# Designed miniproteins, single chains, continued (3), part 102

Each design is a single chain, and the fold is of that chain. pLDDT is the mean over its residues in the fold that is shown.

## One batch from the design tools (miniprotein)

Design m11532
Fold by ESMFold2-Fast:
Structure m11532 (fold): chain A 101 residues (1-101)
Amino acid sequence: MGEEGYKKALEGAEKAKEAGGEEAYKGALSGARGVKATLEAGAPEESALRGGLLAYEGGLRGAEGAKEGNASVEAGGAISGIGGGLSAAIEGGSEEGFRAA
């Protein structure tokens, strides 16, 4: 049941590895862990998937920044995952809002 969003986030991490190498993979994988933590905290799968997509994008951007020495890829992915989950919670406002979002 609650593993589908996490599995999709892991698929995103593998694609990030193909696009940006190992640094992109690490960032995206940190985002996938954020999705799993959000699901374990009782968030609906749609909200967790939204968080995972934001974490995946953040991981890719973090990988580019890390190549230039600007940012930690792993930290960027984790922060994006948390931010995505929080944004989904604020946007939904309630359990019914999460179901609709």
Scores: mean pLDDT 54

Design m11533
Fold by ESMFold2-Fast:
Structure m11533 (fold): chain A 67 residues (1-67)
Amino acid sequence: MEELKKRAEELKKRAEELSDTPHGQQALRYAEAALKAIENGAGESAVQSLIDTAEELIRKAEEERKA
């Protein structure tokens, strides 16, 4: 669980840097949801799903910034 928490914190920081894009804003919400899920004792699979979604949204936000 500590590794998932570190991953979610890194994704939150990255999403904040991209929060001027629509997908960056969505990624920030999913990263924050993952951190809340960890604090509330959610299962690893649920937290991993939120992290995976945030990561995909960050990739889309990077593509938006290239345009």
Scores: mean pLDDT 82

Design m11534
Fold by ESMFold2-Fast:
Structure m11534 (fold): chain A 77 residues (1-77)
Amino acid sequence: DLRELALSELTSEKAKTLFRFLSSLYSLEEIANMSEEELIALVEQIVKTFDLPLSEEEIREVAREIKEAAKKALEKA
């Protein structure tokens, strides 16, 4: 399961929560192929929609972690 493999690459609970939501809307390939800016904007939209307690810096960190986890999962599969 590529989704479970990507989840295992994530270290923070915030990143895992956001990844679970993103992976319900987008494939791993779509997430891995998004630019860092696109992923940051998408994570920011989710954070605003659900009123999650993440700073701008945390949003950037989570977006980068999610992108790398998706790439690593695809490389291992």
Scores: mean pLDDT 81

Design m11535
Fold by ESMFold2-Fast:
Structure m11535 (fold): chain A 85 residues (1-85)
Amino acid sequence: MERREKEQFAREAKRRAEHLVEQSELNGRGAAEKVGKEIAATMLETQAEYLRMKALEYKDNPEASQAYLEAARRLQELAEEFRKE
């Protein structure tokens, strides 16, 4: 029972993380065009840090924690791309 509940929660966490990355990428690209890449990168870095903190809250569910860490990594990579000079 607990294992299946953790699997369901992990799937929901992955879906939420994926949606959050997609929305953050769209918002970040829009911000880069309107207010500059440096500000957009800072926004993405802040969101990535929030996702890392959320992953720590789910330390007892490794699959959910890993999904949030992967989402944070993707946003961090996009932020680094925006910081290219």
Scores: mean pLDDT 78

Design m11536
Fold by ESMFold2-Fast:
Structure m11536 (fold): chain A 68 residues (1-68)
Amino acid sequence: SSERRRREELKKKIEKEIKESLDRMNLALDIIELLHAGHSVEEIEERFRERGVELDRELLEEIKKILE
């Protein structure tokens, strides 16, 4: 019987996908808040880099366009 093993593998995959989705959502919300506060794309990129997070500049520019 491998049902329990398959369930554990699937659970880990789903948990990883959920965590990645939540992390992306929280990241996007932080970016939106900083843009609303009047921070530039360059300043936001620098702040996240200092926190060990490398932002995709194209994604940052697209979020800014949506908020215009």
Scores: mean pLDDT 77

Design m11537
Fold by ESMFold2-Fast:
Formats: sequence, C-alpha cells, structure tokens
Structure m11537 (fold): chain A 67 residues (1-67)
Amino acid sequence: QQAYQQGDYQKAIQQLSQQASDALAAGDYQTAADYLNQLSKVQQQNGDTQTAQQAQFASQQLRRRAS
C-alpha cells in the first residue's frame, strides 16, 4: 500500500500527537480519541503496526470516557 515519505510521516505523527495532547489538555476526550485514531491509521499504513495498536487502544479508552 502507499507509504509516506520519511519527512512527511514524521510531520504527520508529530502533528496528530500534538493535536491529541492539546485535546486531552482541554478535556475534549472525543476529539483526542479521533486524533489518536487518525494517528493509528497513519502508523499502520507506514508499517508501524505495534505503535498503531497502542494509539488505537488509547483512542478506545478516551471514547469510553467521552460517553
């Protein structure tokens, strides 16, 4: 499947991680979960399956708190 170029991948994960962190600090658990879900998909497409699984798990935990 389509992989990111190294520089674009690093920017994408940094931006999504920062956005998730900012949402968490604001108490917006739903938005934080959405960013972590996007991060997981980006990591999975780049072949970082273990890191993607961690992000997916964190996203699910935050969705439960948002409910």
Scores: mean pLDDT 79

Design m11538
Fold by ESMFold2-Fast:
Structure m11538 (fold): chain A 55 residues (1-55)
Amino acid sequence: SEEDYNKLPDYVKDIIDQVIAGELSLREGAERLDLSTSAFRSMLKNLGLLDKVPK
């Protein structure tokens, strides 16, 4: 949810925004957060943002 997104640290929000903007791939965003690509994808799905990621 938007409320869950707003609770995230600023550096996490910045990485998510860069992935949505197409500046970082899902893999690159996951690597920056020390997450697996599947964990990062799950996080984005839970936030309702996975559909906003460029293919």
Scores: mean pLDDT 80

Design m11539
Fold by ESMFold2-Fast:
Parts: C-alpha cells; sequence; structure tokens
Structure m11539 (fold): chain A 66 residues (1-66)
C-alpha cells in the first residue's frame, strides 16, 4: 500500500541520516512499488529528491535496499 511504502521509506532514510519532507516521501512512494523500493538507483534519487552529491545519492539508495 501507499502508506506502507511511505513508512518504509521514512524509516530507512531517517535511520541513514536523511531528513525528508512529506512531499519527497510521497514522490518516492509514487515512483516505485513497495516490492521494488530496494531497486531505486542513485540517479532516481537525484531526480526525485534533488540529491546533487553522488555519494549521498548512493548512500540513500543503499539505505532503501537494506
Amino acid sequence: SMAESKALIRRRLTAAGFALTPEEIDRLAAAVPLDRIGEITPEDLRRLLGIRNPESARAAAEALAA
């Protein structure tokens, strides 16, 4: 569900030290199904969240795959 996707994204990225707005969480949850959250690429995160640092984008993608 959308609520489960949002909760998982918030939990994983917050645990990795990322502060997200509700709108950023909504964009991620709308872009990928719950089952595929771990498949989000650093490029997807750069596009969806505006993360400009390649290392930060990679760390966020790794956190979502955990």
Scores: mean pLDDT 80

Design m11540
Fold by ESMFold2-Fast:
Order: structure tokens, then C-alpha cells, then sequence
Structure m11540 (fold): chain A 91 residues (1-91)
């Protein structure tokens, strides 16, 4: 894997994370979904749709979450707020 391929895959992880958080928030499931479950869903997506081995996918996802912990926490916080607002509007 080249450095350029690794950077592109990390950007793919960021996009998948944001998409998954919004999907779960709209479904009212973000508060019920652990960080490990979110990471696992991203790993599965990389294995199925990007042809990565599970070991490589797990490493890239782990590295992304460790290097971008502030962004990860902020995005999750926003998704939890979206879920809370949606639950309030559905009243």
C-alpha cells in the first residue's frame, strides 16, 4: 500500500463514519450503538466494497480513530444532537 493509497482510504473512512452517524441518528439508534460497533461496521464496508483484508481494514480504521479522536468525538456529539432533535420533533 502506497502513502497516497493510505491517505485516500483514511478519507474514505471519514466519509463512511459521517454517513453511518447520520444514518444511525435518523433511525434513533446512535445512542444504542457503541464506538466498537461503529468501527466494526466501517471495517465490514472496507472489506466488502474496497477489497481490503480484515486485518488491513481494522488497522486503517484504528489509525483513523486514534489520529482524529477530537473529530471523531465531535462528529458523534453532533449525531447525538441530531437524534435528540428528531425524537423531539416526532412528538
Amino acid sequence: MTPAQLERLKETVRELYRKLLLELAKQGKISETSDKQIEERIVEELVKNHGLSRRTAERIVRDFFEENSFEVDLERGVALLVEAVNKTIAK
Scores: mean pLDDT 80

Design m11541
Fold by ESMFold2-Fast:
Structure m11541 (fold): chain A 68 residues (1-68)
Amino acid sequence: SPELEELRGALDTMRDDFLALAATLSPEQRQALLAGVRESLDTLAGTLSPEQRALLDETAKALEADVG
């Protein structure tokens, strides 16, 4: 769907920007930022469709794998 494609593109851009920022941070700062992002995504997940939630969860897991 167009809405899911748009969300996917926005999440891909956000992930790239996050990874660029994370590369400049200390391990402690990276973990704090990642925790904050995860909390925000979990808060939003309750208002999302299952498909939107799946995309956000995929993005969060990718960020955790890349940063941790």
Scores: mean pLDDT 79

Design m11542
Fold by ESMFold2-Fast:
Structure m11542 (fold): chain A 114 residues (1-114)
Amino acid sequence: SEFKERVERALEFPGLSEETRAILETYDFTAVLKRIAKLIEKALNNEASKEELVELGLLLMLLRDVKAVDFLYNILLEDKSEEVKREVLEAMLEMARLLEEEEIVEKIEELLEE
C-alpha cells in the first residue's frame, strides 16, 4: 500500500509528538482524515495550539496535495505570528522531504523565502 509506505516514512520524522505518532501508528487513512478534519475545525475557530498546527501540517503532507499547503498557509495560518508560520512550514518541509514529495518541497521553500 502506498499509504502504508508513506506512514512508515512519516514515522521517521524526528521529534514526532505522542498524539501524531498514535494517529500514524493506526495505518488507517480514515483515522488520519478524521484527525485532519478535527484539527482544521480547531484552527478555523482559533482554538488550535502551535503543536496542533504543526501536527496538522505534518498530517497534510500525507495527502500529496500542494493545494493543502496553500490552504494551511493562506487560511489557517494567516493570523499567526511569523515565528509560528515558520515553525509549521519548516516541520512540513522536513516531512515533505522524508516523503520525497518534490512539488510540495518546492512550494514550501517558496513560502519560506517570503
Scores: mean pLDDT 86

Design m11543
Fold by ESMFold2-Fast:
Structure m11543 (fold): chain A 66 residues (1-66)
Amino acid sequence: SSVEAAVAAAREALAAGDEEAAAHHVNKWGTGLASQGKIDAAKEVGRLLRQGDLEGAIAKGEEALA
């Protein structure tokens, strides 16, 4: 799915040290998680992103898609 591809892209960007690209991907796929009915996961990703916890936000997205 497009959400799974976006979560993978965020992880790749973070692994490459491109935190701006990783944050951009995370911001875009949070809404996609909600659209799949994963509302609690989408809210938690948004909370972590607002706190600057980019690694936590990506990990939560990966957990929600597992």
Scores: mean pLDDT 78

Design m11544
Fold by ESMFold2-Fast:
Structure m11544 (fold): chain A 81 residues (1-81)
Amino acid sequence: SKQQLDIKGVAYMFRALVYRVEGDNQKAYESLKKAVDYFRKGDSPGLPTALRQLSREAKELGDFDLAAQYEQEAARLEQQL
């Protein structure tokens, strides 16, 4: 269900936070990608926040072009809500 997809997305957001606190930006990025996938499938209001965090982790990993793409996607989604 949409609710189950949202809960899974939120769970991956918390996993990403733990990895970020531990300094593991790669695992934080991977967890945030999973959160984004679940939020997209569930049409979740959590999607823009997850995309902004994914953008930040992409920057930490040195992928500034990808980070800009995620930030722009988040901004567009917030305008459509």
Scores: mean pLDDT 87

Design m11545
Fold by ESMFold2-Fast:
Structure m11545 (fold): chain A 55 residues (1-55)
Amino acid sequence: SDEEVRAELRALLEEMRDMFSEEEQAGMLRVAETDPAQARTLLDSLRGLRAFRAA
């Protein structure tokens, strides 16, 4: 659901807080609140980045 996408996006941004400025984090959270389709795309991108960092 859109709420689950937003919650997971927030959790990933918290986990990777060191990689993003406060301005970038605020921008990504704004996208998640105003555009659910873009939020899904952003979530998938962050999941990929997280997996890459873990490798």
Scores: mean pLDDT 79

Design m11546
Fold by ESMFold2-Fast:
Structure m11546 (fold): chain A 110 residues (1-110)
Amino acid sequence: SAAAKEAFIEQERKGAIQVTKDIIELLKKHFPELKEKVEELEELVKELEKAETPEEIVEILERIVEKLKEIYKEIKKNFPDAPVSLLIRLGLDLMSLSATLLVMKGTLKK
């Protein structure tokens, strides 16, 4: 049903918000040089919290995932001394958000 699809996307949105906030805190702690990009992520999280439709939720989460991919690529290029454990954690969180986005997109097609 449409209501079941909306409830599922809402539950996944709550999870995505929490994971993204956890990534933001991790980035603030370990990469203060990335402050501007982290502030852009914080604004996207606010947009995700305010989104009113499943389609808006998916579009904003896609923008969050793309911004996190850019940040991850920049960390790998410009922060060679970053702990491997931290890079693994960020990579796993990014993969988790990417999987959530894929599942949400699949749910909207059904």
Scores: mean pLDDT 88

Design m11547
Fold by ESMFold2-Fast:
Structure m11547 (fold): chain A 127 residues (1-127)
Amino acid sequence: KLEETIRKVKPDIILTDLPLEEHLKLQELAEKKFFIPVLPLTDDRAVVDELIGYAVENGRLGLAPLIRLGYIEGPLTPEKVKEAVERIKKELESLGVKDPKILFVSRREELLRAAVEGGAVAGYLVE
């Protein structure tokens, strides 16, 4: 179960390629129950813009740069996911997060493997 994985891993951030509606449900659970932010990995600019809008409206302006880093130009591939995770991990380190723990949540096993290769501490497969 996702909640059990969150309790075991204790991530600093959750990263996901889930569609916007599922992302928002995950965000509600993770932020309200565990106080963990959820960030997108997406090739859809509209998803990035919508999530930045939510962050601004909720006084979480500091998340906007991290949300922008989750944007991937062109189709979402394992190689691009690995690069994006490496980029986000480096940004978290630059913001003072020591040894940042990223949990990647996805329906696609190949993207989970790529995220872990990129430095995510764990992946969770949604079926």
Scores: mean pLDDT 87

Design m11548
Fold by ESMFold2-Fast:
Structure m11548 (fold): chain A 69 residues (1-69)
Amino acid sequence: ASKPESFGLVNEALFAELLRQGYTYTSELNELVQKEAEKLAPQVDQVPENERQAKAYQLAQQFVQENLS
């Protein structure tokens, strides 16, 4: 199956937030990010195209803050 349209955007936003907070790229982190991007991307796809970047970064920040504190 094809990934959601915003998958790449959410994946990029998640890694940007994680790297900013000092996390290291690992296979476990990559798997976690891919799974979360697949869950969040459909929500971002429902937002108008000009708002998707802001929504993706907002959801990425919330995820990292709530799950990787």
Scores: mean pLDDT 80

Design m11549
Fold by ESMFold2-Fast:
Structure m11549 (fold): chain A 59 residues (1-59)
Amino acid sequence: MIVKVTLKDGTVEEFEVSEEDAKKLLEAFEKDKGKAGYLIYKLTGKFYPAPEIESIEVI
């Protein structure tokens, strides 16, 4: 699945993940944005501070 991360400055990043990882990421984002940021880092090697993340969607 494709995950789209939109940052508060309008930057958009897209990356491919498994359906299981996409589901975990969406669940984490709703409960704890810091955990979602850490999971993105584990999946992509890119770190986004939780306050900078505007939205996460799956395509």
Scores: mean pLDDT 77

Design m11550
Fold by ESMFold2-Fast:
Structure m11550 (fold): chain A 65 residues (1-65)
Amino acid sequence: AAVPVSMEVVEETETSLTLRVTLEGTRTGTIRLRIKLPGYKPVTTDPVALAAGERRTVTVTLERE
């Protein structure tokens, strides 16, 4: 399991939004992050492996509807 500890907007265009999300592992395992924002298509990331207490940053691009 993991929790999001920060989220940053890296880039915003007319048609897309790029986010940098930092995740912290609560237990050792593999997770997928699903992001839903109004006006954007939902995105599910590739599996991310995290150890308990480990932080990893993933970059996700969302497309506008």
Scores: mean pLDDT 79

Design m11551
Fold by ESMFold2-Fast:
Structure m11551 (fold): chain A 75 residues (1-75)
Amino acid sequence: SQKKLLLNTLRSIVKRFIDLLRRQGVPQSLIDEFEEKAKQLLKDLEEGKTSVSQAVKELWLEREKIINIVNNKPL
């Protein structure tokens, strides 16, 4: 189904972003928080509790949140 294809595509995008964060040395605790939120969004999308556009928007905002946290921490 189209929904299954979209879910698998979003899961692939999430996995690639997590792999990128690990390669860049982002703390595992921040990666785990992002992964948990992404997992919940994908579950809500699968269960029809959200739209594709809303899930993509929220994943983008969670991505921006982790980038901002990493960039604003003292070295």
Scores: mean pLDDT 80

Design m11552
Fold by ESMFold2-Fast:
Structure m11552 (fold): chain A 108 residues (1-108)
Amino acid sequence: SEEARELIEEAIRLLEEALKKATPLILTNAPNVTEAIGIIIRVIGLLIQARHKLKQGDYKGAAKSVIDAAKLLKEAIEKYMPDTPESKEILELAEKALELAEKALELA
């Protein structure tokens, strides 16, 4: 579905923006930086996998990879980042990406 593709592309874009904004805040606030780096690398890997699947026309697989990435990033934000308006804005980007990816999965 073209609609599923567009939703996945938007979800990836929002999640990449959330990751870019969250990364420095996670790394500066995490009590275990090695664990935090591991989570960030896994989110990046899932987004690379999602883009690869999207290029192959595997919209269902791409949506699932974005859902996994969004959930993992959301958990890292909630676990490591301070309770600030900035953190809430970044969390909202990840939550919107998750909603779009879940909708794409239903349409794929």
Scores: mean pLDDT 88

Design m11553
Fold by ESMFold2-Fast:
Structure m11553 (fold): chain A 105 residues (1-105)
Amino acid sequence: IPLTAASLLIAAAEFYVEQGRLDEAKEALIQATEILFDLMEKEEQYEFVSKILGIPLEEAKKLTREELLQLVIDKIRSITTPEEVRKAIEILKEFLHKLFKKEDE
């Protein structure tokens, strides 16, 4: 199940950050991002990208799906500190939780 796979990847990223393994944490987050993005509705994609990039929602709405996904992947790859990886993990967890809630309907 894609949501379960994304959940496991986010858990792996948390483990890698605690071990100081930032490259493996970032790769796990990129894979989780690709899965979550495929499961999100357009409105959720805009909100997710707005939070990850720190840009206004109106700016995110001007971009294509492919541009939105690529910008998030590039942002995650650019992270150099454990603190920024943990921030990305928290945002991915928020959207994972929202998607699990929708599946229960």
Scores: mean pLDDT 84

Design m11554
Fold by ESMFold2-Fast:
Structure m11554 (fold): chain A 94 residues (1-94)
Amino acid sequence: MIEEEIELAKKLHATMPTEEAKKYFIENTRVGKLVERAAELRRRLESAPEEVQEELQERADRLEEEIERENLPEEEVLERVEAFLEELEARLAA
């Protein structure tokens, strides 16, 4: 659950240096891994053709609308975001 990962992040910050805590959070939590992947893909997307940027932005907007419409649990939201990032990664690699 997201709350458990937030509590873990707070404990890590209290018990180890900030940079080590951030690295551990990114490497060992689902939310941290998704945030890092999203940042990498966003940087790659900025170098993509305008047409691809528009297409992928529209797809992101549609996913957000679907998540709101279906009122999904947070676990399902994370799973859908993860799948979407995999699709973006494949699209940008092609």
Scores: mean pLDDT 69

Design m11555
Fold by ESMFold2-Fast:
Structure m11555 (fold): chain A 70 residues (1-70)
Amino acid sequence: TPREELIKLLEEKEKLLKELKEKGLITEEEYEQMLENLERVKEASKTMTDEELKIWIEEIQDEIERIKKF
């Protein structure tokens, strides 16, 4: 389902952010702020429409690809 796809992408982004922190590319404060934002999106996903979920899927996919190029 679109929600399951979004949750999987949020978990992938969380893993990438942890790797960036471990490499010293982001601060602990930046990491915590980014995790809080991911948790907020995950919670909001429970009440999102399929159209809203598709928009978020696209946005998170784009963010992941940008992080991977770094």
Scores: mean pLDDT 83

Design m11556
Fold by ESMFold2-Fast:
Structure m11556 (fold): chain A 90 residues (1-90)
Amino acid sequence: STPRTIVIELPENASSSEIASKTAAASLLTMSPDTENDTVILVDSKGNVLAVAEHGKTLYSKKLLEKMRKSSRPNVEETVKKLEEKNKKA
């Protein structure tokens, strides 16, 4: 079958939990046998690419990481640090 490009839009006013859920969904889609050959792209409401997921790997953009840092929720800094380390290793 022909590989598909799947686009997930992230709202500008999304909470940190919504950002985390959509980011996790993008990563999990590329781990499914039905979607393992597909590319998942996470975008903001303006169409800027925030993350790309392929073959169980997700690369996070600086814009998405900055948006997560601006969240008022506790533990956001630790989560962002882990995502930055993952992005550097990809």
Scores: mean pLDDT 65

Design m11557
Fold by ESMFold2-Fast:
Order: structure tokens, then C-alpha cells, then sequence
Structure m11557 (fold): chain A 83 residues (1-83)
């Protein structure tokens, strides 16, 4: 579930393991893209696609792109307000 994926990311963030965090974000981005492609509800497909783009921006953030990290957090907040 999205909640289980969020918990896994939070645990990796607290551990301070940037390589493990990046690998988990790459796995979640791939899973979210697959969910978006398979989803028959257009509204949920759009949510999964946006979540995948947030994961992509977070990966760039982990790599040191502060602007991408800020973009991802703002996009995550906006997505939460629409759900």
C-alpha cells in the first residue's frame, strides 16, 4: 500500500542511509508507474502518476538537488490536499 511504502521511506530517512533511500525511491517510482498504467479509474491513475513524479523529484533531492527536494515536498502537499 502507499502507507506501507511511506513507512519504509520514513525508516530509511531516519537511518540516514542515502543509498538505501535512493534504492527504495527507485523501486517505489517503478511500482507507482506500473499502478498508474494498470489502474482503470482515471482519477486514481492520475494520483499514482503524480506520486511517481514526486518519487522522481525526491530521488534528485537525495542526489543533492535542493530545488527538486522542495518541488517534491510542495507537490506531495498539493496531492494530499486533493485526496
Amino acid sequence: SLEEQAEALAELLLAGDAAALRAELEAQRAALRALAAAETDPAMAAVYARAAEIADALIRGVEGDKAAAKEALLALHALGQEL
Scores: mean pLDDT 80

Design m11558
Fold by ESMFold2-Fast:
Structure m11558 (fold): chain A 68 residues (1-68)
Amino acid sequence: MSFEELKERIEEILTKVKEGKMSKEEAIKELQKLGVPKPVALAAIDDVLKHGADPAEVAESIAKMVTE
């Protein structure tokens, strides 16, 4: 999976969580399928839900870490 594809898919998951269209548990499972470690997935979801982080910015940061 390319960086751009990974970023887009992570952003979609985080956006759905922010909009209430996906549960935290489902989002963790989907992020793990993309190769995101569970602790990183949990932190990303909390950043979006508790701290109002932009899903696009969080997705880019995670995609860079995972594709390093």
Scores: mean pLDDT 83

Design m11559
Fold by ESMFold2-Fast:
Structure m11559 (fold): chain A 84 residues (1-84)
Amino acid sequence: MRDPISGEELDENPFLSTEYGVAVGSKHAEKLRKEGKAVIPYDASLVDEEVQRALEENPVPWEEFEKRASELLIAPLVEGVEKV
C-alpha cells in the first residue's frame, strides 16, 4: 500500500482515516488529527478499497486530499454502485 498523498510506501504501522476509509502514513495521520478528523490504527476491514485505489493511482497534494477523498466517498452513492 502507498500513502495516497505522498505516493510513498506506508509505514509498518499505518493509520486509517475512519471518515474516508483510507490508509495514511503517520505524517498525514497527524495532520488529520490536527484538523479534528478521526484517525485510528490500521484496520483492513474498515478500508474503502475503491477510494484507496483511486487515490493511490492519482495522488493529490495535502490541500486537495480531503476534497478528493470526500468526492470519492460520495461518488459510489451517485454512480449507483449499489442497485437499491
Scores: mean pLDDT 66

Design m11560
Fold by ESMFold2-Fast:
Structure m11560 (fold): chain A 69 residues (1-69)
Amino acid sequence: SSSEKKKRELVLKNTKEMMRLLAETVDRVLAIRRELGDSPEGREQIEAILREHRAEVAAMQRELDDQLA
């Protein structure tokens, strides 16, 4: 149905956006590792990046749930 096709397209779009966000987060983590190595400062910055990533993924998931409702 038209409704099922629209839901599928929303899920695919969300998945692609999440994959792009993951790639960006990986690049940010690798940049910190190159600059700061396995230092306490590097670990704190990586933890902050991962917290930001989790929050953004959660927000994207909520947006998808709202669109599918």
Scores: mean pLDDT 89

Design m11561
Fold by ESMFold2-Fast:
Structure m11561 (fold): chain A 77 residues (1-77)
Amino acid sequence: SSMEQEISDGIAQITYGVLKLISTPELVELVDQLIEAIRKGDWQKAEQLKQQVLEQSSPLEQKIVEHLIDSLLEALK
């Protein structure tokens, strides 16, 4: 719904801002694509992109990224 989309967009903007501070430009691009997939409700693509982001993240980034992605997925259930 539009209300859930607005909440998700707000969380995504905060999440994106945090990740941008600790990630490479390439990883930020993948996260942006993931957020767009989540906003569109394309859960299959979101899962695929989540795996791609995690594969390209450092071990520390991977834990942070996974937690933030899981929080976004929970918000949209």
Scores: mean pLDDT 70

Design m11562
Fold by ESMFold2-Fast:
Structure m11562 (fold): chain A 80 residues (1-80)
Amino acid sequence: LSPEAQRRLENALRLMRESVERLKEAHKKGDKLAESIAMFTFLAAYVEVDLIARLHPDVPQEILEEAERLKEEAEKIVKS
């Protein structure tokens, strides 16, 4: 995996983590608009990770597993 692809993956994962935190806060407040915005931001970052993984087979499995765990966490919050 190139250093540039590694940095892009780390940035996307950071955005996913931050979006999950924002999603939790919005859900606690009952702010449906903020919740939707946080979910949209999360999904955009998740798609970026998926696209990079398809173009770079060398993406570590650990990164893909973290992205999937974050996706499950986001979905659980929205379904609550």
Scores: mean pLDDT 85

Design m11563
Fold by ESMFold2-Fast:
Structure m11563 (fold): chain A 64 residues (1-64)
Amino acid sequence: AAQAAIDAEIERDVDAYAEMFGLSEEEKERILQRAREEAAKHDDPAVARSAGHLAISRYVEELL
């Protein structure tokens, strides 16, 4: 339940960044995968959510 909610939030954030910065579908998929991988490393839902958000931000900066 918690993991599904975090995954949904990450997906929404990646979609928002993709629209904002004009990212390709391939770039969007790579960001989504990395964010999910980082979130999955943490058992605490709050920490997992933060790790996922941080991964999205950092990876978007690398693409720009």
Scores: mean pLDDT 77

Design m11564
Fold by ESMFold2-Fast:
Structure m11564 (fold): chain A 65 residues (1-65)
Amino acid sequence: KVKVTWKGGKVEVERDGKKYTVELEPTTLIGELLSEDEETITLEIPELNITLTIPKEQVEVEELE
């Protein structure tokens, strides 16, 4: 599990195989890290059944446990 602090702005959300661009206010997200590259992080949030793709420069990632 990872904790992600989002600073606000537009983020790409995937739900039920469809992709959406939504504006997400500054928030803290807890989920599973699915993948990470140099520019983006992909998280699954099981409680919401969504997948988020977020630019690394807009987030702070902290490992939980």
Scores: mean pLDDT 75

Design m11565
Fold by ESMFold2-Fast:
Structure m11565 (fold): chain A 85 residues (1-85)
Amino acid sequence: DMEEILEKAKKLAEEAKPAIEELHAKYGAQLALPREERDDLLLELMTKLFEMNEEQKELLRRAIVEQDEEAQKEVEKWVLEKLKK
């Protein structure tokens, strides 16, 4: 259910909002970079925020940089499992 996934993602985003705002302020100037550089920064920021291991980081890279639909589904599954803890 996409509505349930969206609701859980929204709750996770709200919990991480203060940290995201601090990171956005810190890297605000770099967010003006080309898409490829922004994707690299996003990957780094999310890896730090969610304490991702190397396997999860590789899935996230494939989902964001390569826009791999299968990787996006795996990342969603991982996020939902973390939210249930």
Scores: mean pLDDT 60

Design m11566
Fold by ESMFold2-Fast:
Order: structure tokens, then sequence, then C-alpha cells
Structure m11566 (fold): chain A 102 residues (1-102)
């Protein structure tokens, strides 16, 4: 669902600077990567798309560790099969991760 990915992207982009400001005000030593992860999780919670948020964070972590796009897709699809969840969730998470890095 492209519309859901668009909403998750927009909300993540709004939440990120808000979380960053809160962390700074509280003197928390958190990286921009950790703040982005938090924003993605919050966006997923708010839109009832928690699995997409979780899988997006997995995809971004694997990419940061130098894994290829193919290896990331295979890992996310394996998680879906093991969990009995729709493969569409993995594809939506990959789309969100790619757009966040653009």
Amino acid sequence: DDALVDRLLELTRRLFPELRARAKERGLDVSDEQLLSGAIRRAGEELGAEEIGLLTNVALTLRANGESDEAIEERLLAIMRASGLPESLARQALALARRLLA
C-alpha cells in the first residue's frame, strides 16, 4: 500500500526533529540513527503499522552493517515466512527504508 508508506514516511519525518529536540532538552546521549529508529517505531505505532516500522528498522540496521539490498530482502522475507505474516509487510518496509535514505 503506497499510501501507507507515504503516511509512514511523512510522520517519521515530522517525529524525528521532535524526538531529537526532546533528547537534547533532557541531555540524552542518543545518535541520530537511534532517534530515526525511535521515530519509525512511533510512526508505526500511531498508524497501526507496527510490523512495517519494526521491519524498516531491521532493514536500516542491516544496510548500516554493509549488507546488500538482495540479502536484506531475503532476510525480511524469511522473517515474514517464519512469523506467518504477509510478505507485503517486508516489501512496504523496504520501500520506506529506501525513501528515508533518499
Scores: mean pLDDT 87

